# Ledger of designs, part 35: designed miniproteins, single chains, continued (4)

Each design is a single chain, and the fold is of that chain. pLDDT is the mean over its residues in the fold that is shown.

## One batch from the design tools (miniprotein)

Design m13264
Fold by ESMFold2-Fast:
Structure m13264 (fold): chain A 66 residues (1-66)
Amino acid sequence: MRYLITLSGPVERQIGIVLRLIGDPHVEIERVGENQYLITLSGSEEEQEKVVEELRSDPNVEVEEL
């Protein structure tokens, strides 16, 4: 599945989120704007849901399913 992620808040938090996603072998990430990233999730349905839930739990992350 593909998702558009919009990051807000402090730069240090944004960097932390991007590094977490880059380090995940089931996540492909592409920067499409200053604070916007496209992610493509692979792996099991459970693994994909866990990533989306983690991102949605952060008030500085907006997640849109494409």
Scores: mean pLDDT 83

Design m13265
Fold by ESMFold2-Fast:
Structure m13265 (fold): chain A 51 residues (1-51)
Amino acid sequence: MLTEEEKEKLRREIELGVRELEAAVNIVTGVNVEEAREELKRLEEELKKLK
């Protein structure tokens, strides 16, 4: 169980993680972008659970 404040902290952390992963995909060559997109979807799902 999470409090409202804990949910906000986790949301921000996940949102930052998503942005960082997107930036990493853009600057790295030779990487599998599909794998990075799957990771982004996992983070988005986790974010939804923290509503």
Scores: mean pLDDT 69

Design m13266
Fold by ESMFold2-Fast:
Structure m13266 (fold): chain A 58 residues (1-58)
Amino acid sequence: SVEDLLKTVEKIVNEAKNAEEAKKKLEETLSPILQKLPLKEAQEVADHALELLGEKFP
């Protein structure tokens, strides 16, 4: 579900040591999944990832 993806994003960002590590892990995990999602849901997941990255790694 989208909720499970949002939780996965939170975990990846929280466990990452820096923005580069977080982005790499997010791309590896989310890229195949986002391609299968409707645009609106894919955008929601991507926006959430960017928000968390900006908050933790300003």
Scores: mean pLDDT 81

Design m13267
Fold by ESMFold2-Fast:
Structure m13267 (fold): chain A 70 residues (1-70)
Amino acid sequence: PVREATYAILLAALDFSIRLAEELGDEESVEELRRLREELERAVAEGDEEKVEEVAKRLTEIDKEILQKR
């Protein structure tokens, strides 16, 4: 199903961003991304599509911040 695939991809993207932030020593971004991952798992369990979209947008913002710190 498309939704389950989308959620799996988003979780993988979060895990990738967490690892990248850890490698760069960006502890603040690591903490924010881990909170976001918990929010995503909760939203998926509740079927809250709007919350999933909010998580995706926030991930994009954090990824931009990580790239700016390079």
Scores: mean pLDDT 78

Design m13268
Fold by ESMFold2-Fast:
Structure m13268 (fold): chain A 58 residues (1-58)
Amino acid sequence: PKLAVAVKDYEAKTPEELSLKEGEILLVLDEIGDYYLVKDKKGKVGLVPKEYLEVIPV
């Protein structure tokens, strides 16, 4: 399994995107071009630009 940490705050710009806070841990479900499809701790799923996340091993 892949985990990622938000390296800075992100505000969702479309309904398909997820808003993040710096330091938030997310599960990486898929990779779509310049985006990760991620799931947060509340179970919300959405797209985030890759530059806002750092992938870490579990």
Scores: mean pLDDT 82

Design m13269
Fold by ESMFold2-Fast:
Structure m13269 (fold): chain A 59 residues (1-59)
Amino acid sequence: GLSEEQRELLEKEIELSVELIKLAVEIATGSEKKEEYEKKAKELAEEIEELRRKLEELR
């Protein structure tokens, strides 16, 4: 089974990935805050990559 640490990292990765998808939809649909959402999306993508790296280290 997954360790508690692995589970928490996976849950966080899923959470951030869902938020990124929501931001991508807002950007694609012509949101008035497009620039703000694009910046946040880049930050979330970087956090997701860091979490994936940590998960790989625990395998």
Scores: mean pLDDT 79

Design m13270
Fold by ESMFold2-Fast:
Structure m13270 (fold): chain A 65 residues (1-65)
Amino acid sequence: SDPDRTIILKKDPEWSKEQQLNYIEYWKELAEEKGELETAKKLEELKEALEKGEEKSVEIHIKSK
C-alpha cells in the first residue's frame, strides 16, 4: 500500500543466489505491472551482475498506479 518506494537491491552474503534473484524478479514484475519498464530493465542488469558475482546495488522507485 505504499504509493512510492525506494528499494536498494544488493548482493547479500547470507542469501542464496536463487533467493537474491527471486527477490529482484519480484520487484521487476511489480515495476512492469506499474509500467516502470526502465526500472524493470535496470533490475535485469542487476540480475546479470549478481550472477557474475559482481557487487552491485540499484535504487528503484515504484509508483502507485
Scores: mean pLDDT 69

Design m13271
Fold by ESMFold2-Fast:
Structure m13271 (fold): chain A 76 residues (1-76)
Amino acid sequence: QAEEYLAKAKEAYKAGDYETALKYAEKARELAIQQKDYKLAAEASFLQAKAYSALGDREKMLEALKEAQEYSQLAK
């Protein structure tokens, strides 16, 4: 379930396991897109951006922020 993967991603992020947070957030995003749940896709993309920021990957952070913004617009 997309929501379950997002929850696991949040737990990994809270624990400082940013690589695991990215893996679960990516799975949550993919499942959310398949379900046309763009609000959840935006939340997953935003979590990816936070994880990339913590890892110092500014380029991937900006890409994830752009995706989060695009999914947020589709959800409206």
Scores: mean pLDDT 87

Design m13272
Fold by ESMFold2-Fast:
Structure m13272 (fold): chain A 80 residues (1-80)
Amino acid sequence: LIEEGEELFRLRKYEEAIEKYDKALEEKESATAYFNRGQAYYLLEKYEKAIEYYEKAIELGDEELQRQAKNLLEIAKALL
């Protein structure tokens, strides 16, 4: 499901990618799925939702994912 979402994301099918990430999150909470969901919303210019999911990725993620999510969180906030 995450890998399917990532492929859809690469094809710029962001709404379909979000559906795959949603299903992944229903099976198990994952920092990666929250991060990827946030990125998809960011590219759809839905910055408030992107911020929400980046914050969840920061809560659950390792140091590298937290660093990436924090950077994108600040960028998304600047675009509001």
Scores: mean pLDDT 81

Design m13273
Fold by ESMFold2-Fast:
Structure m13273 (fold): chain A 70 residues (1-70)
Amino acid sequence: MEEERQRLLDEVRKLLEEAGKLNMTSQEMARVIGLVLTAIGYLFEGDLEGARRAVEEMRKLIEEIKKKNE
């Protein structure tokens, strides 16, 4: 349980580091922050499945932003 929670927190951190290197619009930044808060909220509630979904949505959003920056 704690290992999975730590893994998800590490993934959120890595995705935030990637997002911080991108040129984002205010709307894109708001969506990234919203997903971070959602993932952290699920982790505090112990909803690992909800946290995984939020992390996956965050990953997809960051990939879309990367493609627009290229």
Scores: mean pLDDT 80

Design m13274
Fold by ESMFold2-Fast:
Structure m13274 (fold): chain A 115 residues (1-115)
Amino acid sequence: NMEELQEVVEAEELIDRYVAEGYSPAEAAELTLEEMRRRGQRAGQVVAEARLALYRGEEPDPAVLDRLTALAKRLGAGEVEYANPREEAAGAVSAVVFLSYQALAGKTVKKLVPK
């Protein structure tokens, strides 16, 4: 839905803003996660949690991965088989971000969409 699309874009743009301010990608994702939790924005939280795990080189929480893949499916992402949970999280977050920007018309994408 439109609110989820806005939350995804806001989370991605907030991460970019923190990185531009001199924070590391992991620090930017952590600050964004705290902000999304404070706002109660669940779709934004899922994106920030997935980004944080990936930037730390950690395996994402299975509950976060499940929420992320469910969000990707709701946004129209096709099913893709991945070698491991980290690759799946990277693919799903890229798809969620890309599809959210496309649906909101004309926003710049930040990652390549997985095949």
Scores: mean pLDDT 77

Design m13275
Fold by ESMFold2-Fast:
Structure m13275 (fold): chain A 94 residues (1-94)
Amino acid sequence: SILEKAQKELAEDPNSVEALTTLGYVYFRQGNYEKAIEYLEKALSLKESAESLALLGLAYAKLGNIEKAIEYLEKALSLEPDDEIVRELLEELK
């Protein structure tokens, strides 16, 4: 499975941004937003990306933490101002 492969990669390289981002995405898709946040925050600490910021914002929104959701989505939009999906999500949360 994609989860097992990403976990194996992370065991061999604990700073694999690709593995951390993949695990964040997989846990998000499973509805485990707390684990998604854990992996995405670590990925973000190693490499800033609009993708990780946007997914973190969505995960926080799913947990009802609207303040953090807005913060991360605004950061994502600052890196990619033309991201219409992030802009629409941000408007829905305000």
Scores: mean pLDDT 86

Design m13276
Fold by ESMFold2-Fast:
Structure m13276 (fold): chain A 71 residues (1-71)
Amino acid sequence: MYQLTFEEEKQVAELFREVGIENPDRIILEYIYQYTGGDLDRMRDYIRQNIDGIRSLNSRDTITRDDVISF
């Protein structure tokens, strides 16, 4: 189980706010952080390339790890 620090979560959430997503789900934040190794440029590129999928996931009532992995 991976847990972002407050500062790491804040950094990733700011990248989502840049693309108009105010309240990204924590599971989505954790996945993107892990996938990119915490690299801000890689996270920004990933978010931009997958923005429609991220919006779709973030609009769900419940999000699981498997939902994010299948993206």
Scores: mean pLDDT 71

Design m13277
Fold by ESMFold2-Fast:
Structure m13277 (fold): chain A 69 residues (1-69)
Amino acid sequence: SGEEQVKKAEEKIKKAEEALKKGDFETAKKYLLEAQRYAVLAAIQGDIEGAQKIGERIKKLEKEYGLKL
């Protein structure tokens, strides 16, 4: 379901945040890209609102840490 895809995206964002705290930007980018893929799947499966919130969280992390995905 879309909600399951959102949950997977949230797990990936948590891993990205852990990597960012350690200064491991390469690992963080990998997890954020995986979170984006799960957000797209969530939207396709009908959880457009959940997908949008994941996308906003990823953009905030990109801005905060100066990342380009």
Scores: mean pLDDT 87

Design m13278
Fold by ESMFold2-Fast:
Structure m13278 (fold): chain A 61 residues (1-61)
Amino acid sequence: AAAELAALQAQMRALSVQATEANEQRRDAELAALGDQLTALGRKLAAAGLAPAVAGEIIPF
């Protein structure tokens, strides 16, 4: 549903911010874990019919 997609987008945005902060602070283990979570959420959004560009915006590292 649209509400579920909005919740997933919000989670991806929050994890992207956390990944950027982890990368800047050189927290490599945390960054790797966040990368896995972002990839999984990107696949869920793609499966739900959202554009690949949304997933691309959250995996630039």
Scores: mean pLDDT 68

Design m13279
Fold by ESMFold2-Fast:
Structure m13279 (fold): chain A 94 residues (1-94)
Amino acid sequence: HMEKEKKAIELTKKGIELAKQALQSARNGDLETAEKYAEEIVKLADEAEKLGFYSQAAVLYTMAAKVYEKLGQTEKADELRSKANELRKKAVEK
């Protein structure tokens, strides 16, 4: 459906931009802003997952994981990567 497909594309593009901003904020020492962007990326991933866009959700969870890893939150990053891997499996199964 074109409307759902547009929604998935918009969520993914927004997540990519937030990830770039989060990594830039972390590089500048603004760890609080970076963490808030990571949280927003997770919310976008949750929305994509609820809509059945498992591949897009997996990409977004992976991006959030990279931000948390940059922030030294290794356990959170590992949890999000594990969730992304499970969603990738689900995306290829009916």
Scores: mean pLDDT 84

Design m13280
Fold by ESMFold2-Fast:
Structure m13280 (fold): chain A 55 residues (1-55)
Amino acid sequence: SKRSDAFMKAQKVYLDSKENGDSEEEIKKKIREVLKKEGFSDEEIEEMVKKIMHG
């Protein structure tokens, strides 16, 4: 699904950013940018960010 594909892209960004030593705030910013480009609402973006960062 589009959500599943976007989630996988966001997870790759998360892993790359962690590997680079980015702060939690920088990681969240990068994930939000990826999801916004995919056309998700702000509410959906925040839900997916929480799942990736704290799930």
Scores: mean pLDDT 82

Design m13281
Fold by ESMFold2-Fast:
Order: sequence, then structure tokens, then C-alpha cells
Structure m13281 (fold): chain A 69 residues (1-69)
Amino acid sequence: SSMEEEARRVARALAEKGPLSPTERAAAIADLQRTFGLSREEAEAVVEAGERGDAEGAERLLLQALRRQ
């Protein structure tokens, strides 16, 4: 689906950027909640995986959240 393709792109972008400032982190969490319907805890977990450079982990978490819908 286009949503799953977008999730893969977002996960990769987060991992490529690495550690975020507090403002960037808050924006990323809000964007994930708005775009993918994630809970705050789910969005935080995705951002944390991205900050570690774990694109695969961030993608897995995003896809799991989408598939529960």
C-alpha cells in the first residue's frame, strides 16, 4: 500500500538523520501520530529506533502499528 511505502521512507529518513533536537523529536512524534495514526508510545518507539540508526527496527514498528488498524 502507499501508506506502507511512506512508512518505509519515513523510517529510512529518521535513521539517516540520527539523533534529533528536542524540537525535531517532538515534531517527528506528532507527524507519526498524525500521518500513521500511531499512539504516542508507538511514535516514540519509532523515533528512538531512528535515532539509533535502526532503519529496519523503525520500519518494523511502523508496519506493525499500521497492520493493527
Scores: mean pLDDT 86

Design m13282
Fold by ESMFold2-Fast:
Structure m13282 (fold): chain A 60 residues (1-60)
Amino acid sequence: DEYAKEFKELHEKIKKMKQEEKQKLLEALNKELEKLAKEKPGEVTLEDLLEAAKKAFEEA
């Protein structure tokens, strides 16, 4: 599963980040996820989740 692999890679990178960086990323990720949940309640796709995660990672 292509998306699952990319999610795992991102997650592994996040886990190896410094605590302060992780906190910033978690904040950004939570914001993106909340936005997705409000815009597409019950309709969030794996692509949407991956895009949100990547966007949060770049913003952190």
Scores: mean pLDDT 74

Design m13283
Fold by ESMFold2-Fast:
Structure m13283 (fold): chain A 66 residues (1-66)
Amino acid sequence: MSQRELAEKLGISQSTLSEAVREAERLLREGRSDEEVIAALKERFPFLSDLQLEAVVQYARRRLAE
């Protein structure tokens, strides 16, 4: 799934998804847990739902594994 397809599926802008994914990747590289990353993303993107935040973290993890 491309970043564009994920943005469409979640109903958010590609720019918002790009920023959220980049921040999630940064925190995951720092050794933060998924729960800590979600908490940090909630502070920065308070308008995103828990479902959207979980999808962002899963996508960021997938990108780091590739």
Scores: mean pLDDT 82

Design m13284
Fold by ESMFold2-Fast:
Order: sequence, then C-alpha cells, then structure tokens
Structure m13284 (fold): chain A 67 residues (1-67)
Amino acid sequence: MSELEEAKERAKIAIGSGTLGLSPEQRAALEKKYLAKVDAAKSVEEVEEIIKEAREEVLRLNPEGLL
C-alpha cells in the first residue's frame, strides 16, 4: 500500500477507537464526517490534520476525561 493509504487506514482505526466513549449518535455523526474527509484526503498531511480535528472534537464532547 502507499504511505497515504496506510495513513488513511490508521486514521480510520484511530477515529473508531477514539469515539468509543461517545454516545452512539455522536459516534455515528463523527465517523460519517471524518471518515468522508479521510477518504477525500490527497496527502498524509491532510490525513494528520483530519485526525487532529477529530481528536479535538472528541475532547470537546468528552472534556471530563478520556478512558
């Protein structure tokens, strides 16, 4: 696989794992939004920015603490 494809696969895993502490509705909404962005990304840098954005949104929804 290309480095970009590997980055996208890792991003999908990270988003899936990172959203486990959210409600099913919040998780579905975040996955829909960020998985689409990951699939549309054209560089590893874009994938990394998408992961950072997703992580920030998870923290905003669950600021009390990550399990």
Scores: mean pLDDT 76

Design m13285
Fold by ESMFold2-Fast:
Structure m13285 (fold): chain A 76 residues (1-76)
Amino acid sequence: SADELLEKGEEARKQGNLDEAAEYFSKAARLYLEEGDYEKAATALRNLGRVYAEQGKLQEALDLFQEAAALERKAA
């Protein structure tokens, strides 16, 4: 499930496995978007952005944070 992928992403991030964390958060965001759960999709994209920021991918992180903010406005 998308919730399980979100948990696996957070576990991988805590272990320093940033590439694996990004993979899980990307898959979680996709599944939440397919389900129409824009609030949880935004959460997954923010977590992905945080991983990219930790990897030094600052522009990619900013783009993801902007996308998450747009989804949160749609969910409200």
Scores: mean pLDDT 87

Design m13286
Fold by ESMFold2-Fast:
Parts: C-alpha cells; sequence; structure tokens
Structure m13286 (fold): chain A 95 residues (1-95)
C-alpha cells in the first residue's frame, strides 16, 4: 500500500518535471499537464506524510526540485554544458 503510493508519487514527480521543461519551451498542453501532475503529487504527498512517510516523501520532492533547478532556474543550457564538459574531462584525466 505505502510502497505503491511512493512509486506513484515518484512517477508523477518525474513526469511533472518533464512536462514543466516542455512548458517552458512554449508547449501549452505540457503546461496544463504539469499543473495537474503537481496537484496530484501534492495530494499524494500529504497522504503519505499522514501515514508517517515524511522522510521518504521529502527525499522524492528534493530530487525533483534539484532536477528542475538544474534545468530551469539555476543555470543556462550553456553553463550546464560547460559543467558537463568539465566533469567529462575530470573523469578522462583519472584514466
Amino acid sequence: DVEKKLKELERILEEAVEESLRALEGDEEAKEKALELEERARELAEELIKLGEEERVLELLARALRRLRAHLGIATEEEIEAQVKKAREKLEAKK
């Protein structure tokens, strides 16, 4: 029961992140879908917190927020690409 709800919350949050990214590119359908998914995620999170699963719910929400911030509000695509390139160079240097 609880595990099924946690898996559903994880899926909804992942889908909400993806639709939010599409909405920023001007997709009106994605914007509506993202809002619906966010409402469902909120309701499910509240149910899980009431059941004592606050820590696992917060972990899932934190993961979704980090993903959104990395792509939406914290860095430009150019800055993200530069960080990815730097990380790859660091990994190659260790070979």
Scores: mean pLDDT 72

Design m13287
Fold by ESMFold2-Fast:
Structure m13287 (fold): chain A 50 residues (1-50)
Amino acid sequence: MDPAKLKALAAAAPRLLASPASIEERSAQAGAIYNAPDAATAEALAASIK
């Protein structure tokens, strides 16, 4: 994983952990960020997490 994608995932991690969503939904959101094709997509996915 490139550093920009890792940074996006790290920024989203505390919100994912604090989210009232199920563990399956949170895991799917984290996986989408991790498997994003580029940093911009990863950052957009991270920003979409409330």
Scores: mean pLDDT 73

Design m13288
Fold by ESMFold2-Fast:
Structure m13288 (fold): chain A 80 residues (1-80)
Amino acid sequence: MEEIKELVGKMVEAAKRAAELAKELGELPKEAQELLEEADRKSREAGEALAAGDYETAKKLLEEAVRLAEEAVRVLEEAL
């Protein structure tokens, strides 16, 4: 459970950073948008797994979502 909380925290931080960078850039590049949309889908699937009590699947999906969100942050940083 603690690992799930840490991954959720990383997702929230990446999402906040992406929003700040997108605001500074004045737009959301298509590549960053696609990465954030995929991260959101993985996060939703993780929520479903967590509700079903499948913490191992939820952890893997959240790890994927974090990686995608962090990649979106990198794309936005490179665009600035």
Scores: mean pLDDT 82

Design m13289
Fold by ESMFold2-Fast:
Structure m13289 (fold): chain A 71 residues (1-71)
Amino acid sequence: SELLELLRQAREALQAGDVAGARELLEKALTLSTDPVVIANIERALEALDAGDVAAALAGVQEAIKTLESL
């Protein structure tokens, strides 16, 4: 799944401190998302990045990945 690969890359970018790269990956992931729970967690991650909260952004990405793996 392209969506799952984008979310995994966003997680790796956040863990590496690449906030700009993570934002681009999450914005692209949002365009491919159709599940409301996945969308909500990606939007939460983007809002957390806007607030400078990388830990909250990472949590949102991890929940989006977990939801996708359960579908």
Scores: mean pLDDT 88

Design m13290
Fold by ESMFold2-Fast:
Structure m13290 (fold): chain A 83 residues (1-83)
Amino acid sequence: SRLERERASRISAHDILAVGASAEALIVERKAKKEIEEAKKESKKDKKKSEEKIKEAKERVKKAEEEARRREEEARREAERAE
C-alpha cells in the first residue's frame, strides 16, 4: 500500500543518512591521520603548533564519529518503530 511505501521511504532516508555519516567519518579519520603524521614530522621545529594540529584533527574525528553514531541510532529507532 501507499502507507507501506511511505514508511519504507522514511526508513530508507534514515539508512542513507547513517551510511553517509559513516562514510564521512572514515574520510575525516583518513584525512586526520595524514594531518597527524605531517604534524609529527614538524614537531621537532614547532612542538606547540604540532600538538595543536594533532588536537584539532582528533576533535574532528570525534565529532564525525559522534554524528555517525547518532545517525545509526536514528535509523535503528525508525526501523524499530515499523515493528
Scores: mean pLDDT 78

Design m13291
Fold by ESMFold2-Fast:
Structure m13291 (fold): chain A 78 residues (1-78)
Amino acid sequence: SAAARAREHIRRGEEAAAAGNYELALQHYSEAVRAAPGSAEAAEALLKMADLYEELGNPSAAAVLRRHARERLPHLFA
């Protein structure tokens, strides 16, 4: 399913981030969003991308991604 594919990409993104491969982590999180747009998995992936950008010293990019997560699933952020 799309949700299962998104979860697999989130898992691979987490593995890449733990290994210090941040560009691969961002690629996998982006693929998770594309696999299941508007889903809880997509929101989770966007928030993980935001956390990673913040860790890399880009808080403005993190803020944009957090806003996009809220816009896609506002009921989860009420």
Scores: mean pLDDT 84

Design m13293
Fold by ESMFold2-Fast:
Structure m13293 (fold): chain A 64 residues (1-64)
Amino acid sequence: ALQERLDALRARAEALRPSMSPEEQLEMDRLLAIAEGALRAGDRAIVEESLARLEALLAAVEAR
């Protein structure tokens, strides 16, 4: 479910937060806020887009 995917990515994001630049942390917080808002609104397409962008950001941070 999208909620479970959001929860998993949020946990992963928080674990990686100390390894992120301030700019990356702002982008992460922005993407999480968009995904949470879209999920409440039932906008599946925006949730999926925001989570995909968040996954890409976290993958880039983990590759360091």
Scores: mean pLDDT 86

Design m13294
Fold by ESMFold2-Fast:
Structure m13294 (fold): chain A 56 residues (1-56)
Amino acid sequence: MSDREKAQQVLGSVAREVGEAGMTEEKVREKAEELGLSEETIKKALELLAGGKAAR
């Protein structure tokens, strides 16, 4: 599974937990670390979160 796919799974998990409006970089990072993901995957998740917030 690619880093992008792992990043999308993290974003989905956080969105389910706090809702789209409640998604923060801290929440995304916490979830990714809880899942044991690499720093590269965490960075990708944060990049996707920033892009998603700009689109909302």
Scores: mean pLDDT 74

Design m13295
Fold by ESMFold2-Fast:
Structure m13295 (fold): chain A 85 residues (1-85)
Amino acid sequence: SAARAEAERLRGEGLRAFIEGDYERAAALFEEAVRLDPSSARAWHALGVVHAKLGDRERALAALTRALELDPSDAAARRNLARVE
């Protein structure tokens, strides 16, 4: 769908912002990505990681938990969740 394609584009743009250290911009882009495609485990994982970088442990925990509910095989999301808890 167009929404899923746009969500993946926003996730990619958010990842670029994250690599550049612009965590606030990355968070906004990942939040829009999960709004457009709430079934994207990758977008929820990215949102959790950026909230952890911003020091927002509650939002990081919620997003990483959602990523693992959608993809229980994501070892990176599991490791990131363990670091936040």
Scores: mean pLDDT 90

Design m13296
Fold by ESMFold2-Fast:
Structure m13296 (fold): chain A 112 residues (1-112)
Amino acid sequence: SRAEEILRLAGQILDLMGEALLTALATATPPAEVLEELMRLIAEIGALQAALADAVAAGAPESELRRLAQRLLEATREFIKLLEERFGDNPEVAELVEEIRKLAKRLEELVS
């Protein structure tokens, strides 16, 4: 279903964001404020993915799934921006960011 596809894409975005952060941290230590903000964004996306899973299980209307997915996309864009500003010169991070962008574009097209 469309709801299951939204949930699947949200989960894949969260997974790749975690991988991108771990990859970045393996190569450089950012300022504490930057790390706290990246972790906050991952936690927010995790909470939104959990809310999407609950909404799908409850048979919530498509408008609610769209609202949650749009909030997740906004947080994803903030994460990408922050990660690129700090780790954009790391080619492994850049590759993971491009994969996150592809999934985000698919999710955006699905909820537009």
Scores: mean pLDDT 89

Design m13297
Fold by ESMFold2-Fast:
Structure m13297 (fold): chain A 78 residues (1-78)
Amino acid sequence: RASELHTEGSQAYEAGKYEEAVAKYDEAIALDPNYFTAWRNKGEALKKLGKYEEAKEYAQKALELDPGSVGAKKLLEE
């Protein structure tokens, strides 16, 4: 399930395994493209990897799905 993959991604993120976190969030998004939290968290993991432009793309998608997302708005800031 997408939520389980998202949980695995969050566990990888907490462990500092940002590349693994991105991969898990990608799988969650593939199962549920409207899972805005997975889009936002992938953006955060990409930012940790220094992939700022890609992180912004995912933050924008998260904000499209949930315009009230404070986390997604923060990702679009410096």
Scores: mean pLDDT 77

Design m13298
Fold by ESMFold2-Fast:
Structure m13298 (fold): chain A 96 residues (1-96)
Amino acid sequence: MEDAVTLTLKGMQAYSEGKYDEAIKYFEKALALEPDNAFAHLALGRVYEKKGDFEKAIEYYEKAASLGNKQAYIDLAELYEKRGETEKAEEWRKKA
């Protein structure tokens, strides 16, 4: 059985290669082992953003932020700004 760290590393490699569906599979396996893994939630948010699934990206970023990942506040703010939601972007920047 692969540990969550190994699965997360494989997910990051797949993401860097543009293999987004493979990256999702690895990060979901990591979360099956460690449901409160803040980095795996952040990573899934980034993959879904790259796929254009902004609703899922927001869900995973919000979960990562709730688990203490400060980078998720920045990624959420940048995503809202890209979508033209400047007020929401500023709110999330202030939380970081």
Scores: mean pLDDT 85

Design m13299
Fold by ESMFold2-Fast:
Structure m13299 (fold): chain A 109 residues (1-109)
Amino acid sequence: MIEEYRKLGEELKEEGEKEKDAELYTLAGLYYYRAKDYEKSIEAFEKALELDPENIKAWYLLGLSYYKMKDYEKAIEYFQKALDLAKKKGNSELAQELERLIEEAKEKK
């Protein structure tokens, strides 16, 4: 299963490069994240955000990827970006989850 996720991530990344599609990069990053390849997931989410900087899901998953790598400072930074966008768009449920994740990351620093 992990190797299958990595292959899917690579295929989606290649299509994202050809199509310049932020959603394909976000999906590639998700599969790399599921494969526990956090370095490649970060790269894919960064490309997604270069194309669509308002993508809350990509900011959130970028934060989770850094959290898994134990880079809690960067995790907090990217969760904060996702939180600011979630509040701006009125998504109170996601905002509460992001506030919880930020506090957890602060405790681990």
Scores: mean pLDDT 86

Design m13300
Fold by ESMFold2-Fast:
Structure m13300 (fold): chain A 62 residues (1-62)
Amino acid sequence: IDEIEVLEALGRMAATLGDVKSTKKMAEELKKLGDFESLKELKELAEERGHEEVAEEIEKIL
């Protein structure tokens, strides 16, 4: 199992639920791994789900 794939899956779940704290934690780990594509996908998902605060926190990390 790829570490990036696991973090992306957990981040998607947290972003879908509107969990700001968990999404921020997963986004910080993805940034450390240099996976900016997954960060953009998480932001887009949060925006599509109407979780503006989650999207804003991801933007700050990006």
Scores: mean pLDDT 80

